Designed miniproteins, single chains, continued (4). Designs and how they scored, part 94

Each design is a single chain, and the fold is of that chain. pLDDT is the mean over its residues in the fold that is shown.

## One batch from the design tools (miniprotein)

Design m15459
Fold by ESMFold2-Fast:
Structure m15459 (fold): chain A 70 residues (1-70)
Amino acid sequence: SSMEKREKMFEKLRELLRELERRYEEAGGDRERFEELFREYLKEIEANTNLSEEEREVMARAAALAELLQ
């Protein structure tokens, strides 16, 4: 169902947000460094050919949000 798909998408989004929080802490509040780490993470995920439809949707939304924050 669409609700089950959305629940999986939100689970993947929560995982992504946890990883982004970790990388933000690694950057020590340096926005420019965080942007570098974030883009590296996106490239790492995009290189994974086994991405599900839900994971691809989360990545697309994350990329769109990153553009809006610039």
Scores: mean pLDDT 67

Design m15460
Fold by ESMFold2-Fast:
Structure m15460 (fold): chain A 91 residues (1-91)
Amino acid sequence: SHMEELQKRIEELQRKIDELQKKINALNVAMKNFDELREPVIARLAEQDPERAERLKAQFDKAKSVLEKQINDLTKEIEELQRELERLKAA
């Protein structure tokens, strides 16, 4: 029973790590798509309203910073779970 409980805990931890990695992958795809859309949108707006273009550029930079923070936070969570997983495997 003790070994079965340990195995279940290891499997739950691995599944949680895998789910968080999928979230990081999705955020990286979103960031790439955001960067690709940013340049043509800002360029088009700059021809019509340079002040609005600068404001939108700042908003895009802020949004990208939020996504980068989310990726960093999830990466730290994975590192903590990975340490716990290694501790359980060493026991």
Scores: mean pLDDT 86

Design m15461
Fold by ESMFold2-Fast:
Structure m15461 (fold): chain A 61 residues (1-61)
Amino acid sequence: MPSLSELVAEAFEIMGKIVETGSEEEKKEAAKLGDKLFEAVKARDVETARKYVEELKKLLE
């Protein structure tokens, strides 16, 4: 099970790829998911943070 720091690092990598290769719509969705992820990180909610990282991964496909 990844730690919060690992989830944040993974999300940062995914968001970086979306910024480089994604459409404007994908960038907007990534920003929305990023906001939700940061709320979960502030709450120290690993399960919710993991869920948003998985949604970011789906957005890349």
Scores: mean pLDDT 79

Design m15462
Fold by ESMFold2-Fast:
Structure m15462 (fold): chain A 84 residues (1-84)
Amino acid sequence: MNAEEFYEKGLKLFEEGKFEEAIEYYNKAIELDPRFLKAYLELAKVYVALEKLEKALEQIEKAAKLEPDNETLKEAVKELKEKL
């Protein structure tokens, strides 16, 4: 299985409400491809759903470091910090 396949499995698990299993598969995607931006973004969404805002922020900050010129990610970091 490649990083994209683990990411897709994570998305399906998230849709089924299986948040802990979704986290496991997103982490597997990141382990295979540490620059897989989408996996960090979805992992942050799962942590928001679990009300783990500090962990969600950590994942968005990792994503923002991969694309430092991405204004959308900079805004997402700012929005999450305002909720803490």
Scores: mean pLDDT 84

Design m15463
Fold by ESMFold2-Fast:
Structure m15463 (fold): chain A 76 residues (1-76)
Amino acid sequence: MKTIEISGFSSGEEALKAAEIAKKVLDELGIKDYEVKTVGTRSVRVTVPEEKAEEVLERLNKALRPLGLGARIVSS
């Protein structure tokens, strides 16, 4: 498994919106083995199969760009 972190939120509502966007991206990619979790007040972590991590990262960055948010792979 690989973890992708989304950060840069101004509010908890923005973090929840980012989590919903992440779930939509994962559903569109047909990934069923995932976890999306808000961690602390300023980050959302998306855990996905290692072989899907780069594809998910690219799709998340594309989906989050209009919101001024970014995603990155973090060491698990």
Scores: mean pLDDT 78

Design m15464
Fold by ESMFold2-Fast:
Structure m15464 (fold): chain A 57 residues (1-57)
Amino acid sequence: KAKEFLLEQLRKLGIEAPEEASVEELLRLNMEAGVKAVEEAVKRTVERKEEERRLRE
């Protein structure tokens, strides 16, 4: 189903590319994975800092 969203974005951008547009797929996947990884890292850092602060007190 992710493929359908990619095609819709392509149509909005007006980009004429074959079904096998690896570049665009890689970009989208990398962005999604990156966002998720960053969000998890930030959450973990905040939680760890708060826990350390309480133990330090």
Scores: mean pLDDT 61

Design m15465
Fold by ESMFold2-Fast:
Structure m15465 (fold): chain A 79 residues (1-79)
Amino acid sequence: MPLLTPEQAERLGRLLQRAADAIAAGKPKSEVLRLFLEAVRESGAPLEVDLDPSQLDKEGQKILEEVRRLVEEARARLA
């Protein structure tokens, strides 16, 4: 994986921690995926998202597709 700046790593870590807290609190999967979308968008990190879209509702599937698109774009820009 490409190295993140300390600022990007801290921001990503906080967003991932909020996603983990949301999972533990039983929040909707769409909310968790929105946090991942924010992490990718704000940090610019080319993260791989390995989630089965069939286990998500339609809102979660759309958010997952957006996250994958942003990851692909970020990866292309860093290549």
Scores: mean pLDDT 61

Design m15466
Fold by ESMFold2-Fast:
Structure m15466 (fold): chain A 67 residues (1-67)
Amino acid sequence: MEEIEREAYREAAELLEKAGNSEAAEMLRKLAEGEEVPEPKTLEEEIELGIGLIVVGVQLIILRRES
């Protein structure tokens, strides 16, 4: 994973944790460290992961604009 992508995952995880979504935050932190995340088994888990990835995308745009 590229350094800037890893940073985006970590910042997105911190924002999700502050928003009260600790499960999505933990998944993003594991992805930032290169760890495997279990595949979502329910529609709700899939939506939570999707929201997390959207937040990562927004953070990545911000970081690329600032860098």
Scores: mean pLDDT 74

Design m15467
Fold by ESMFold2-Fast:
Structure m15467 (fold): chain A 97 residues (1-97)
Amino acid sequence: SKEFEFEILKALAGMVLALAKRLLTTKEFSEETREHVEEAIRHLELAMEAESIEEAAEHLREAARHLRKAAELSGDEGLRTLARVAERLAEKLEELL
């Protein structure tokens, strides 16, 4: 049950990753905004490869932080939504600890 819930949350992190990559390729962001989205993508990839719930939660927290910063810099509602989703996924992983 807990192991399956972890796999579901990692799959959802993969959806956030795919959508972040899509925003980066379809929208023109400032260099600073783009750098924060790229850092979020790196942390999302690390969350998917994580061997532990704690490690995955930490990387999702960092991804959410960078997506939130990118959203603040750009005013992009998609980035803001992805930041909230990443934060919620981190919270759900922490509930499994």
Scores: mean pLDDT 90

Design m15468
Fold by ESMFold2-Fast:
Structure m15468 (fold): chain A 85 residues (1-85)
Amino acid sequence: NESVRAYAAWALGKIGDERAVEPLIKALKDESEYVREAAAWALGEIAAKTGDKRGVEALKKVLEEDPSEFVRESAKVALGLITGK
């Protein structure tokens, strides 16, 4: 269920737990654009709260390669939060 996976990714971002970073990087490859968007957003939120930059390379790849404009925009926003505006 994509809604459950997307919500889980969003909730992990809200919690700001660095232990979620590796699962969220994996979720950037999910079949659902909603899950990938939530994972990109959550990685940006965790980085803003904790300074964890492990998601940067994966988010750059999403920005270059993801077929969904919706997901690419989320990755761009997340990268802005991690690397500065």
Scores: mean pLDDT 83

Design m15469
Fold by ESMFold2-Fast:
Structure m15469 (fold): chain A 84 residues (1-84)
Amino acid sequence: EEKKKKAEELEKKAEELKKESLFKESEAGLELMKGVAESIETGKGKEVLEEAHKKAEELIKEGKELEEEAKKLEEEAKKLREEI
């Protein structure tokens, strides 16, 4: 039935968004590590660390938005399954 197929598609899309969210969190960690290394090398510690922290916060925010979208898709899929 169409509703079951739609629920499966939403669940698959939600899984992909969750993976993308995890990737964004990993990128945030790498940006922080890069900032620490660059602050040591350049001696411009505060400015470089602040920039790295801002980039990491932006990536974390993007990841959180993807996670929220995935949750909405999972809730919609659950509703469709309950209607079957």
Scores: mean pLDDT 81

Design m15470
Fold by ESMFold2-Fast:
Structure m15470 (fold): chain A 76 residues (1-76)
Amino acid sequence: KKKADELVKKAEEYLKEGKFVEAIRYATQALKLDPNNLKAKAVLYRAVAELNRQYGRTEVAEHFEKLAEEYEKKAK
């Protein structure tokens, strides 16, 4: 779990830097170690949403934004 939390912290840092592919990679690794990590799910869905928005996939981006918001609330 502690190693998963470190990966989540890295994913959050990449997300803040706009490095969405790296954020997805680290969040996914965190979920492999801790599948129920709510922060990792929130970061993953946020990064996926932003990446899809960059490619003009607005409907897909909105779907994943909703998921990110739900997991962000649960992670509080």
Scores: mean pLDDT 84

Design m15471
Fold by ESMFold2-Fast:
Structure m15471 (fold): chain A 85 residues (1-85)
Amino acid sequence: SEIDELVRRLAELLDRIEAGLEDPRLQAIVRAARALAETKTAVGARTAIEALEWVRKFASPELQPLVDEAIEVARELLRLLEAEE
């Protein structure tokens, strides 16, 4: 499904973001965002977006484009999940 494809794409982006972060607390937030997206719920997707917007504030300039892409994928995931409600 399109939802499963977006979750997979988001997970791949989040793995790359986690690898680029040195702060264990930010790495934990990224892992939590992944788990929230994998619930495939609108509330999970919304919380994942909030977590990623927080991570973006501390991400290096080199990492910010990946975080921005992950936020956009998460927003598309949210749009599809809200359409199912």
Scores: mean pLDDT 88

Design m15472
Fold by ESMFold2-Fast:
Structure m15472 (fold): chain A 103 residues (1-103)
Amino acid sequence: SELDKLIEEAIELLEKALEIARKLGDADAVALFENALAVAEKAKEDQTKESVQNLLDHLRGVIARLKEMIKKEKDEELKKELEEIKKKLEEIAKKLEEIIKKM
């Protein structure tokens, strides 16, 4: 389904964000992204309006954290990777919001 695909894409992007957070030694970002991954896996299993809404809320938190990380990042290549992850998660969040309205 479209929902399955969006959740899978969110998981892949969260895994990439987590790898970057670990390389940077950002323990708070690591914890936030690990929590978001657990929520995404739960949403994939349950596919309830509540589980998908919980995922959307956590993705919004991840997006906010990525914006902060981007502002502090001096490495242009890493900054570009973070910006690409943020943009794709924003697109997924928008699509999840539309799906929730139809649930």
Scores: mean pLDDT 90

Design m15473
Fold by ESMFold2-Fast:
Structure m15473 (fold): chain A 61 residues (1-61)
Amino acid sequence: KLEEIAEKVAEKLGKSKKTVLEILRLAVEEGLSAQEVAEKLGVSKETVKKILELATELYAE
């Protein structure tokens, strides 16, 4: 299910599935904050927040 959500988020935001999946894994499975994920993967905190918001919507469905 996490991989399926990562694929949908990647498609909607024009990001790579691998990057989205890593962001979701670090935040959801490892419990890292958006700032910590952003620093670890070299992406903006805003990008991480947007991905997590969209993923949360898809998980709630």
Scores: mean pLDDT 79

Design m15474
Fold by ESMFold2-Fast:
Structure m15474 (fold): chain A 66 residues (1-66)
Amino acid sequence: SLEEAQKLIEELEKALKEGKIEEAKKLARQVDNEGTRLAVEGRVEDAQELGRRVKEIEKKYGVDLR
């Protein structure tokens, strides 16, 4: 769900703040899975927004999570 994906993004940013890169990569995969689910359900704009938020976090922390 979108709400679950938003929670995962918050956990992702927390993991990055704590230097837990492997946990952050796992959380990014979970966000991608939720985005795929939303897209399959026809919620493509929500899926695109999730991808954009992850990309912004990657740029903010200077990491590649995918």
Scores: mean pLDDT 84

Design m15475
Fold by ESMFold2-Fast:
Order: sequence, then structure tokens, then C-alpha cells
Structure m15475 (fold): chain A 66 residues (1-66)
Amino acid sequence: AASAEDLAKLSEEQKELLEKQAELAKLYKERQSKELEEKIEELVEEGLKNNDPLGGLEKAIEYLKK
């Protein structure tokens, strides 16, 4: 887990990225399936491809919450 001291050393974007990644990991652990895994990976990859990793994580989290 990211400590407050570690987050203080990172950019605001990287702090948000870690927070979203932690939320995604929590939801993913509860609802593990191969179909969900593939969809989550697609959404994250699209975010990276568009140079928007936070947007990709947000879409993945939204998909898991449906």
C-alpha cells in the first residue's frame, strides 16, 4: 500500500494513478473472472495508448461497478 510519505514524493497525477489502481485491485479481487480480466486489460491498454492512464483506470473501475 502507498504510504502518505511516499505519495508526498510523487506528482499529483501519479498519486491519483496509485489511488485508482488500488481501488481497481480491490474491486477486481472481489469479482475475478477471465471475461472481466480481459475487459479490464483492454480498457487500461486503451488509456495507455491514448496517454491517459487515469482515464483507462476510471473506465475499468466503472466497468467493474456495473
Scores: mean pLDDT 71

Design m15476
Fold by ESMFold2-Fast:
Order: structure tokens, then C-alpha cells, then sequence
Structure m15476 (fold): chain A 58 residues (1-58)
């Protein structure tokens, strides 16, 4: 569970850097569901930031 959450967070970060914001949101959301503590907080922050960037592209 925690190892999967870390993998999903890392994949979300890669998607974010690649500009694939919808993919980043999906991966960060799953990481937040499986993770806890600091990892969950980082994943939730990633969701918020990716949504902000996606909105600014409209």
C-alpha cells in the first residue's frame, strides 16, 4: 500500500513535469487515497497545483 502510494506519487510528478495535467491529477488522487501523513499531503498538494495549471490553460 505505502510502496504503491510512493510509486503513484512519483508517476504523478513525472506526468506533471511532462505537462499531462489530467494524468497527474488522476495519479496524485490515487496516491492520496493509498498514502498517509506527508505523502498524502504531498499528493493532495499535487492535485491542487495540477488543477490550477489546467484551469489557467483554459
Amino acid sequence: SMAEAERLLAEGERAFRAGDLERAIALYTEAAKLGSGELRRQAEGGVRLARLFLESRA
Scores: mean pLDDT 86

Design m15477
Fold by ESMFold2-Fast:
Structure m15477 (fold): chain A 67 residues (1-67)
Amino acid sequence: SSKLVIEAITEEFKDNPEFGGVEEAAENQLVVKVTDPSKALDILKKSREIAKKVSGEDWDVTVQLLK
């Protein structure tokens, strides 16, 4: 299920320059990488929604700000 969640989030944000990627940190825990702090909350919320919709499970999603 983690692979499908990561693929779905990556597809949603593939054309967004503020999205730097997503990776699994632990079971049901994701890190989304964001280049613009002002976009972090919107990307975080949408990533959580996608994870729940795709997997049917609640995921812990955190943001890593890139340089």
Scores: mean pLDDT 81

Design m15478
Fold by ESMFold2-Fast:
Structure m15478 (fold): chain A 56 residues (1-56)
Amino acid sequence: MELARRVREAAEKAGIPVTVDEETGEVDLSHLTPEQARRAAELFREVYERLRAEKA
């Protein structure tokens, strides 16, 4: 839940249309352009690192 929510919020702030599974936290990047996918990957990595630091 928390991971999926944060990923969704980060993507919305960046204007990247993503679908996030609330149960698994998985992000569906298949509908993104290559540019959006690269940007999304960077944002999601930041969210994962941030969340990992908070939950460690």
Scores: mean pLDDT 70

Design m15479
Fold by ESMFold2-Fast:
Order: sequence, then C-alpha cells, then structure tokens
Structure m15479 (fold): chain A 56 residues (1-56)
Amino acid sequence: LAEANKRYDEILKKAVEEVLGKKNLTPEEAHQLYYDADEETQKKINEKVDELWKKE
C-alpha cells in the first residue's frame, strides 16, 4: 500500500522535473509545482506520469 504511493510520488517527481526542466526535486516540491502550474502544464505532467507509469 505504501509502496504504491511511493511509486506514484517518484513518477510525479520525474514528470515534473522533465516538463519544467527542474532537477533533484523532492516529492513534496514536485506536488507543489504541479498545483501551482497552469492547466496546460498540468496536462503535460499528467501525460508524462501516464507514460512513466506504464514503464514503472
């Protein structure tokens, strides 16, 4: 159960880092950046999360 949440946080972090050109984000920082992003950026992050989730 905790494993699935950790995996999602790692994937979200990678997606945010790639979309926004940031590095070495914590999961909390990635989550905050996602919430502060505009709708277009959030959509790009969600698409990247889906891509990475399929790969793991």
Scores: mean pLDDT 76

Design m15480
Fold by ESMFold2-Fast:
Structure m15480 (fold): chain A 94 residues (1-94)
Amino acid sequence: MKEELLEAEEKHIETIKKLLEGTEFGERAIKLHEETREKIEKAKSLEELIEVLEEQIGRYRELFLENRDNPEQAAMLGAIILDEEAQLRKLKEE
């Protein structure tokens, strides 16, 4: 599970770099994923991993609201939120 979460974060970073490189929004999103990767690596329990993903989803929802007037950025954030919620569901399955 932990390795799969780290791979998912790296893929999100690669996608953001490819589509939003050079934008302030892209830089903020990349930083958020990098911070989440560090928290995942430091997590010592399943409960801590769940808390990390829930915090990330909350921060993406905030970023989504800030970018509602940009449909392309909002759509990308929505896709990331859905993917993170899917990962959270799998993690809660143990």
Scores: mean pLDDT 75

Design m15481
Fold by ESMFold2-Fast:
Order: structure tokens, then C-alpha cells, then sequence
Structure m15481 (fold): chain A 96 residues (1-96)
């Protein structure tokens, strides 16, 4: 199950790199379904899901994904990731 989640995550990263944002969203959502609620990989998946939603101009969904990623990063003491994602949120809110 975890190995399958990692595979879906990597496939999502490749889809995102190819600018296939709809496919990236689908793959990242599938990865999240298979990852435990507290798994550290969820932080990266949620960030990239937010990035994909942003590129699709789905700003409300992007904000929610980043907020969930921030909450997990805060719980883990990852201050650098929290700061980076908060800056991203401010940028998105300026475009709404």
C-alpha cells in the first residue's frame, strides 16, 4: 500500500513536470488515499497538489491543499516548509 502510494506520487510528479496538471491532480489524490494521515510524504503530495491546482487556476482548492500541507509541516516542526508555503498562499490570495 505505501509502495503503491510512493509510485503514484512519482507518476504525479512526472505528470506535473509534463504540464499535465489534471493527471497530476488525479495521481496526487490517489496517493493521499493510500498514505496514512500522519505520513510525512503527505506534506510533499499536498504541496504539489496545491501547485497543480494553482496551474489549473483553481485557487480555492490550491489554498486548501497548501493549508493542509502547512498544518502537517507545523506538527512536524518543519518551519522552512511552513514559511515557503505561507509565502505561496499570500501570492495566490493576491491573484484572487
Amino acid sequence: KLEEAIKLYLEGVRAYANKDYEKAVELFQKALELLPEDHPLRIDVLRLLGDAYYDLNQYEKAIKAYEESIALAEKRGDEETVRALQKRLEEIKKKM
Scores: mean pLDDT 87

Design m15482
Fold by ESMFold2-Fast:
Order: sequence, then structure tokens, then C-alpha cells
Structure m15482 (fold): chain A 61 residues (1-61)
Amino acid sequence: IDEAEVDLGLALIAVGVARILHRKGKTEEAIEFLREMLERFADNPAAAAVLREALAELERE
């Protein structure tokens, strides 16, 4: 298994968790969670890109 693929999968799961938090009105917690995940996966460009896109969308609301 490629570690980069595993990290991307975990990043996608993190985006899903953040979306659930946002739906429950916990947008601030969702943003903080995504920022923490972005720091963790900063070395994986694909995972970081997915997390940055999700974070930008939540910050626009």
C-alpha cells in the first residue's frame, strides 16, 4: 500500500467528519479540525490540496 494513497484516504474521511460538524452547526470546530489535519498531512500534496479546498469552502460561509 502506498502511504500517499492512505494519507489521501484519511484526508477524505477528515473532510467528511468536518462536513458533519458543519451540518450540526459546529463550523468553528470543523475549521479547527481541518487545520489540524492539514498540518498532519502537509507533506502529502494531494491530501493537503483536498483539505485546503474543504477549509476554503467552510471559511466562505
Scores: mean pLDDT 79

Design m15483
Fold by ESMFold2-Fast:
Structure m15483 (fold): chain A 61 residues (1-61)
Amino acid sequence: SELMRSAQYRMSDGLIEKGRELGNEEVVRLAEEAREALHESIKKGQELNNQALELLQKFEE
């Protein structure tokens, strides 16, 4: 969902900003890695759902 994706990205972006303010490179790195992992997970779910929708649409023809 768009709302869920937005909330997850806001959390990671906030941690990156705070980590940079405090000069904690490990916090920045972990937050960036988490953001990338969340992005790939959401992307994979969306791709599979889109494939299912396309198959369903073709069977309705």
Scores: mean pLDDT 79

Design m15484
Fold by ESMFold2-Fast:
Parts: C-alpha cells; sequence; structure tokens
Structure m15484 (fold): chain A 97 residues (1-97)
C-alpha cells in the first residue's frame, strides 16, 4: 500500500541516481512504452494480444540493455514506476468520463 505521494517521492529519488546511460536507455524505450499505454487506454485495461506482444518486446529490450550495461536496476525501477503512474492516470481519466 504505497500512497501516490510515496510513489512520487521514491520516483524522484531514483531519478537522481540515474546515470547518463540509464537516461539514454529510458529515452530509447519511451516510444514503445507510449504505444503500450495507448493500447491499454483503448481497451480500458483489457489484456489484448497486441498489448501482450508489445509488453514482451519491451521486456526483451530491457533485458538487452541490462546485459549491455546501459540500464541499471535503478533505471528499471524508474521505468516500472513511470508505467504504474501513467496507467493510474489512464484509470482516473476513464473513471471521470
Amino acid sequence: SMSREKVEKKYEELKKKLTEEDKESIKELEPLIDEILKEAEKNLGELTKELEEKAKELLEKIEKLKKEGKLSEDGIKVIEIELLKRLQEIREKAAAA
């Protein structure tokens, strides 16, 4: 049970620890993350085959960047928190409509 404020604070603390390689890797992943979030928004949280395939592609790219030493555990955690925050925003917008 992490409050939104605790998640935000942890996110800001982790971002301060990011290397330049972490920042570049996150930027490379951002277009795919945006596509995943758009698919989630269109399907109101329903797990489609297309969403599943894009999520698999994201995980494969994360593993490759991790093996190449371009993405740290802190960088992976920043990506995780960013996805959770944006999914929560989609959920809140859907509830307001």
Scores: mean pLDDT 78

Design m15485
Fold by ESMFold2-Fast:
Structure m15485 (fold): chain A 85 residues (1-85)
Amino acid sequence: TQQVIQQAQDATQTAQQNMSPSFARSVHTFYDSVVNGVYVNPQQYLPDAGDTVNSVQRASSSDPVQQSVYNSLNSSYQSLRDYTS
């Protein structure tokens, strides 16, 4: 649980530092879903987190650095989904 939260925080920090404002906002939405929602109600917030990851994938299609951040978020999302199952 704490490890997944830390990974989400690290991904958010990376996005804020080096990414476009729209991409950073998508990562923030993912972080908020993971930290504030998923551990309270996984069934409600995991789909929202997944939708955010899909949005980040679409936004990152032309930028290798943004694609790297997407891959990190997707891995964190899948680990979180498996953990909450």
Scores: mean pLDDT 60

Design m15486
Fold by ESMFold2-Fast:
Structure m15486 (fold): chain A 64 residues (1-64)
Amino acid sequence: MLSLLDFLTSIPGVDEKQAQNLIDAGYTTLEQLANATPEELSKIPGIDKDTATRLVLAARAYLK
């Protein structure tokens, strides 16, 4: 199993700083990411809508 940071940084457009911004915003589990909307995640510094959409879909796919 990947750590949360390894998962987040595996997503195109997410570096360590953006991954840390997600964690600091309270997204500390894959389940929280899978249940978020792209609009919610795109509010986080450094996360655009396309990256937010990839994050939600990847988290959902990883949990299946």
Scores: mean pLDDT 79

Design m15487
Fold by ESMFold2-Fast:
Structure m15487 (fold): chain A 68 residues (1-68)
Amino acid sequence: SMSRRRMEEAARRAIEYIQRGDWRGFLRALEDFGRELRRLRREGDDRAVERGRRLLQEALDLMNQRSS
């Protein structure tokens, strides 16, 4: 679905912004990610929601690495 693709692309942009140290870019990408994830959850796309959870965990792990 378009929402699934947009969610994954937003997650990848968020990770790229974390790697770059671009906090503003990260926040925008995270907002886009959250919007698409909420849409997928309402649609009952459990597989896409699980994929989103894994991508979010990857971003959080990367952010924690940059905080230390």
Scores: mean pLDDT 82

Design m15488
Fold by ESMFold2-Fast:
Structure m15488 (fold): chain A 92 residues (1-92)
Amino acid sequence: FGREIIVGMLLSGAQAALDAGDYETAIRLAQEAIRIGKGTSMESSAYRMLGLGYKGQGDYEEAIKYYEKALELDPDDEEAKKNLEEARKKLE
């Protein structure tokens, strides 16, 4: 119950940080969301958000790692699939 709300708030904060170009804050908030959201339905979203933070920093190898982790937890995450494909193209 309470953990889903806290994770949702952390992910909203991470998205706001991404939109502002503050990738370090986005990564920190996503890591906290993973820690609190472990075993919840939001764990995959937290990993996707972590990948987006690393992508923003230009670290496509780390971004790919976390998008793959998000897809291991939620194979139907279309946003993670799209982000993974885009990040892989950047390493070509």
Scores: mean pLDDT 85

Design m15489
Fold by ESMFold2-Fast:
Formats: C-alpha cells, sequence, structure tokens
Structure m15489 (fold): chain A 98 residues (1-98)
C-alpha cells in the first residue's frame, strides 16, 4: 500500500509540474479516497482508532492537494467538492481524538 501511494504521488507531482493539473488532481483525490476508506473500515471495527485518525488526517491533505490542482485546471466545482471532502475527513479525525 505505501509503495502504491508513493508511486501515485510521484506521478501526480510529475503531471502537476507538466501542467496536467486535472489529471494530477484526480490522482490525489484517489489517494485520499483510499486512505479515508481504510480509516472508515478501522473506525467501523473500533480497531486502531489512533491509526484511523491519522489516515483521515492524511486523506484530508491529499484532498487539499487535489482541490489546489483542480483550481489550477479551472475545475472549480471539483475543487470545492475536494475541499469539502478534506473538511469531513478532518472532522472524523477530530472525533476519534476526543
Amino acid sequence: MEEYIKKEEEEAEKLYEEGEYKKAGEIYERIGDLLEGIGLILYGLKYKLEEAAELFEEAAEYYKKAAEAYEKAGELEKAEEAYKKAEESLKLAEELRK
């Protein structure tokens, strides 16, 4: 999983540097979705809740990167949706840390 995320992040950064902002945003959003999905499974199982909180925080970072890439691509609606996903992931992380 870590190797997969690293490769996807490297590809997204390369696409971003090349001006392929929409594609970069889509990759960052996929990474965020993956991390949030794992966090939700752990949360549902009441297992490794600290790790789940960290996964939600990491997912939020990727959603913010996706939103910034979408903004540069002129995909303002997708950017807004990605920011909302980031906010929701952070709320889940905060809930687990209380």
Scores: mean pLDDT 87

Design m15490
Fold by ESMFold2-Fast:
Structure m15490 (fold): chain A 97 residues (1-97)
Amino acid sequence: LSRRFGVSSGSITRAIRRDRVIQTGLSGRQIGRIVRMSRQTGVDIDSLLGPASTLVSQGYSPSQAFRIIQQAVDRAMTQDTISQRQATIGRTVRDLS
């Protein structure tokens, strides 16, 4: 019976949340969900947060930007490769904005 504490993911997520809340205007909870989406898709978190930040800069609310990213991720989950998922996210964000 082995009990090992892997603490690293939680502290990394907290650091990302703090930095990205300041930079994107998204809430810590929304950033936490995007971190989970990044893990599920295999796409870099910056590939999700970059478009979200751009949408907010274009006048979308943080909640609207988050919704667009969520829809893009849902569409991307039908793709088999990380590169296809990344391309689908970028295209879907452009289509919805």
Scores: mean pLDDT 70

Design m15491
Fold by ESMFold2-Fast:
Structure m15491 (fold): chain A 59 residues (1-59)
Amino acid sequence: MQRKLTEEERKEFIERMEKLAKSPTVSPEEAQRYREWLERASPEDVQRILKELIEKEKK
């Protein structure tokens, strides 16, 4: 796998989503759907979204 999601990137993405799901805004079910999306997404897409999530946390 040269251009596929690494486990580390997937883990980080899930962790960021989990932090957002601490409130009832994002359910664990939604996080699971994101994992499915990650299977199809490229590392570049994941990196972009991760950046957005980090930026949102800074707010």
Scores: mean pLDDT 62

Design m15492
Fold by ESMFold2-Fast:
Structure m15492 (fold): chain A 64 residues (1-64)
Amino acid sequence: MEELTKKIIEIAKKYGIEISEDQARKLARVLSSVAKSLEDIEKMVENMFKNASKEAIDAVLKGL
């Protein structure tokens, strides 16, 4: 879980998205329930931050 949380934070920084450690950890838990591998989760997070608007990202993170 901690390694995935760190990866989510790194991907967020890559795309200029500010995310708290708590939000990253909650997102990791949600994505782990729907994806079977760490690589699938990383790809989902990268696609979300790359393709979604800031407003959509903020709405998801506030919902966590």
Scores: mean pLDDT 75

Design m15493
Fold by ESMFold2-Fast:
Structure m15493 (fold): chain A 65 residues (1-65)
Amino acid sequence: MIEEIKKIKDPKKQVEALRNALDTLSPEELEEALEIAYKLMQDSDFDVRVEAALIAIELAVRLAA
């Protein structure tokens, strides 16, 4: 599942797919998901950056637990 998200080239579609997959990610996928979120936080689109930052916070909390 995370591998499919990594292949999405459109940042808006990638952040939407990551958000939709968030509750279904395995513990092993959390680190890869966080890397994708960090990449999207550098995007030129403000809405993509904000959503990616919110996803990154949620993923970081799960990794710290």
Scores: mean pLDDT 81

Design m15494
Fold by ESMFold2-Fast:
Structure m15494 (fold): chain A 63 residues (1-63)
Amino acid sequence: MTREQVEKAYEAARTAAKEAIDKGLSDEEAFNRAYQAALDAGASPLLARMIARNAVEELKAER
């Protein structure tokens, strides 16, 4: 996977997680949406899980 593809997957996951949090959804729902967005961007299941977890944790730190 290229660096650009990883960055794209991370941005997709962060956007999905932010939308879920802004709508008042749970952290688990935000993670699930971020995970799916990373998969759709071409990340493997393992990488998508790591990206989704990091995206949710970073957004929680901004609260």
Scores: mean pLDDT 80

Design m15495
Fold by ESMFold2-Fast:
Structure m15495 (fold): chain A 70 residues (1-70)
Amino acid sequence: MPDMSRLPLEGLSEETKREIVRAVSRGLEAGDPEAVEREVERILLEAGVPEETAREAARGLGGNVAMVNS
């Protein structure tokens, strides 16, 4: 399973977590893992997550979407 433990959930607001869940759900519906990676990275960066951590989390979630659509 693509690893959701890369999500930096510690210190994130509930609203930010909901935005991430919505981005993943939209990406699954659209079949676009790149859009998921882009949106999740943007959400995490806006929340003050370091760039490297945000990219790792976004890549992991994008990988989840790609696996479901393959």
Scores: mean pLDDT 68

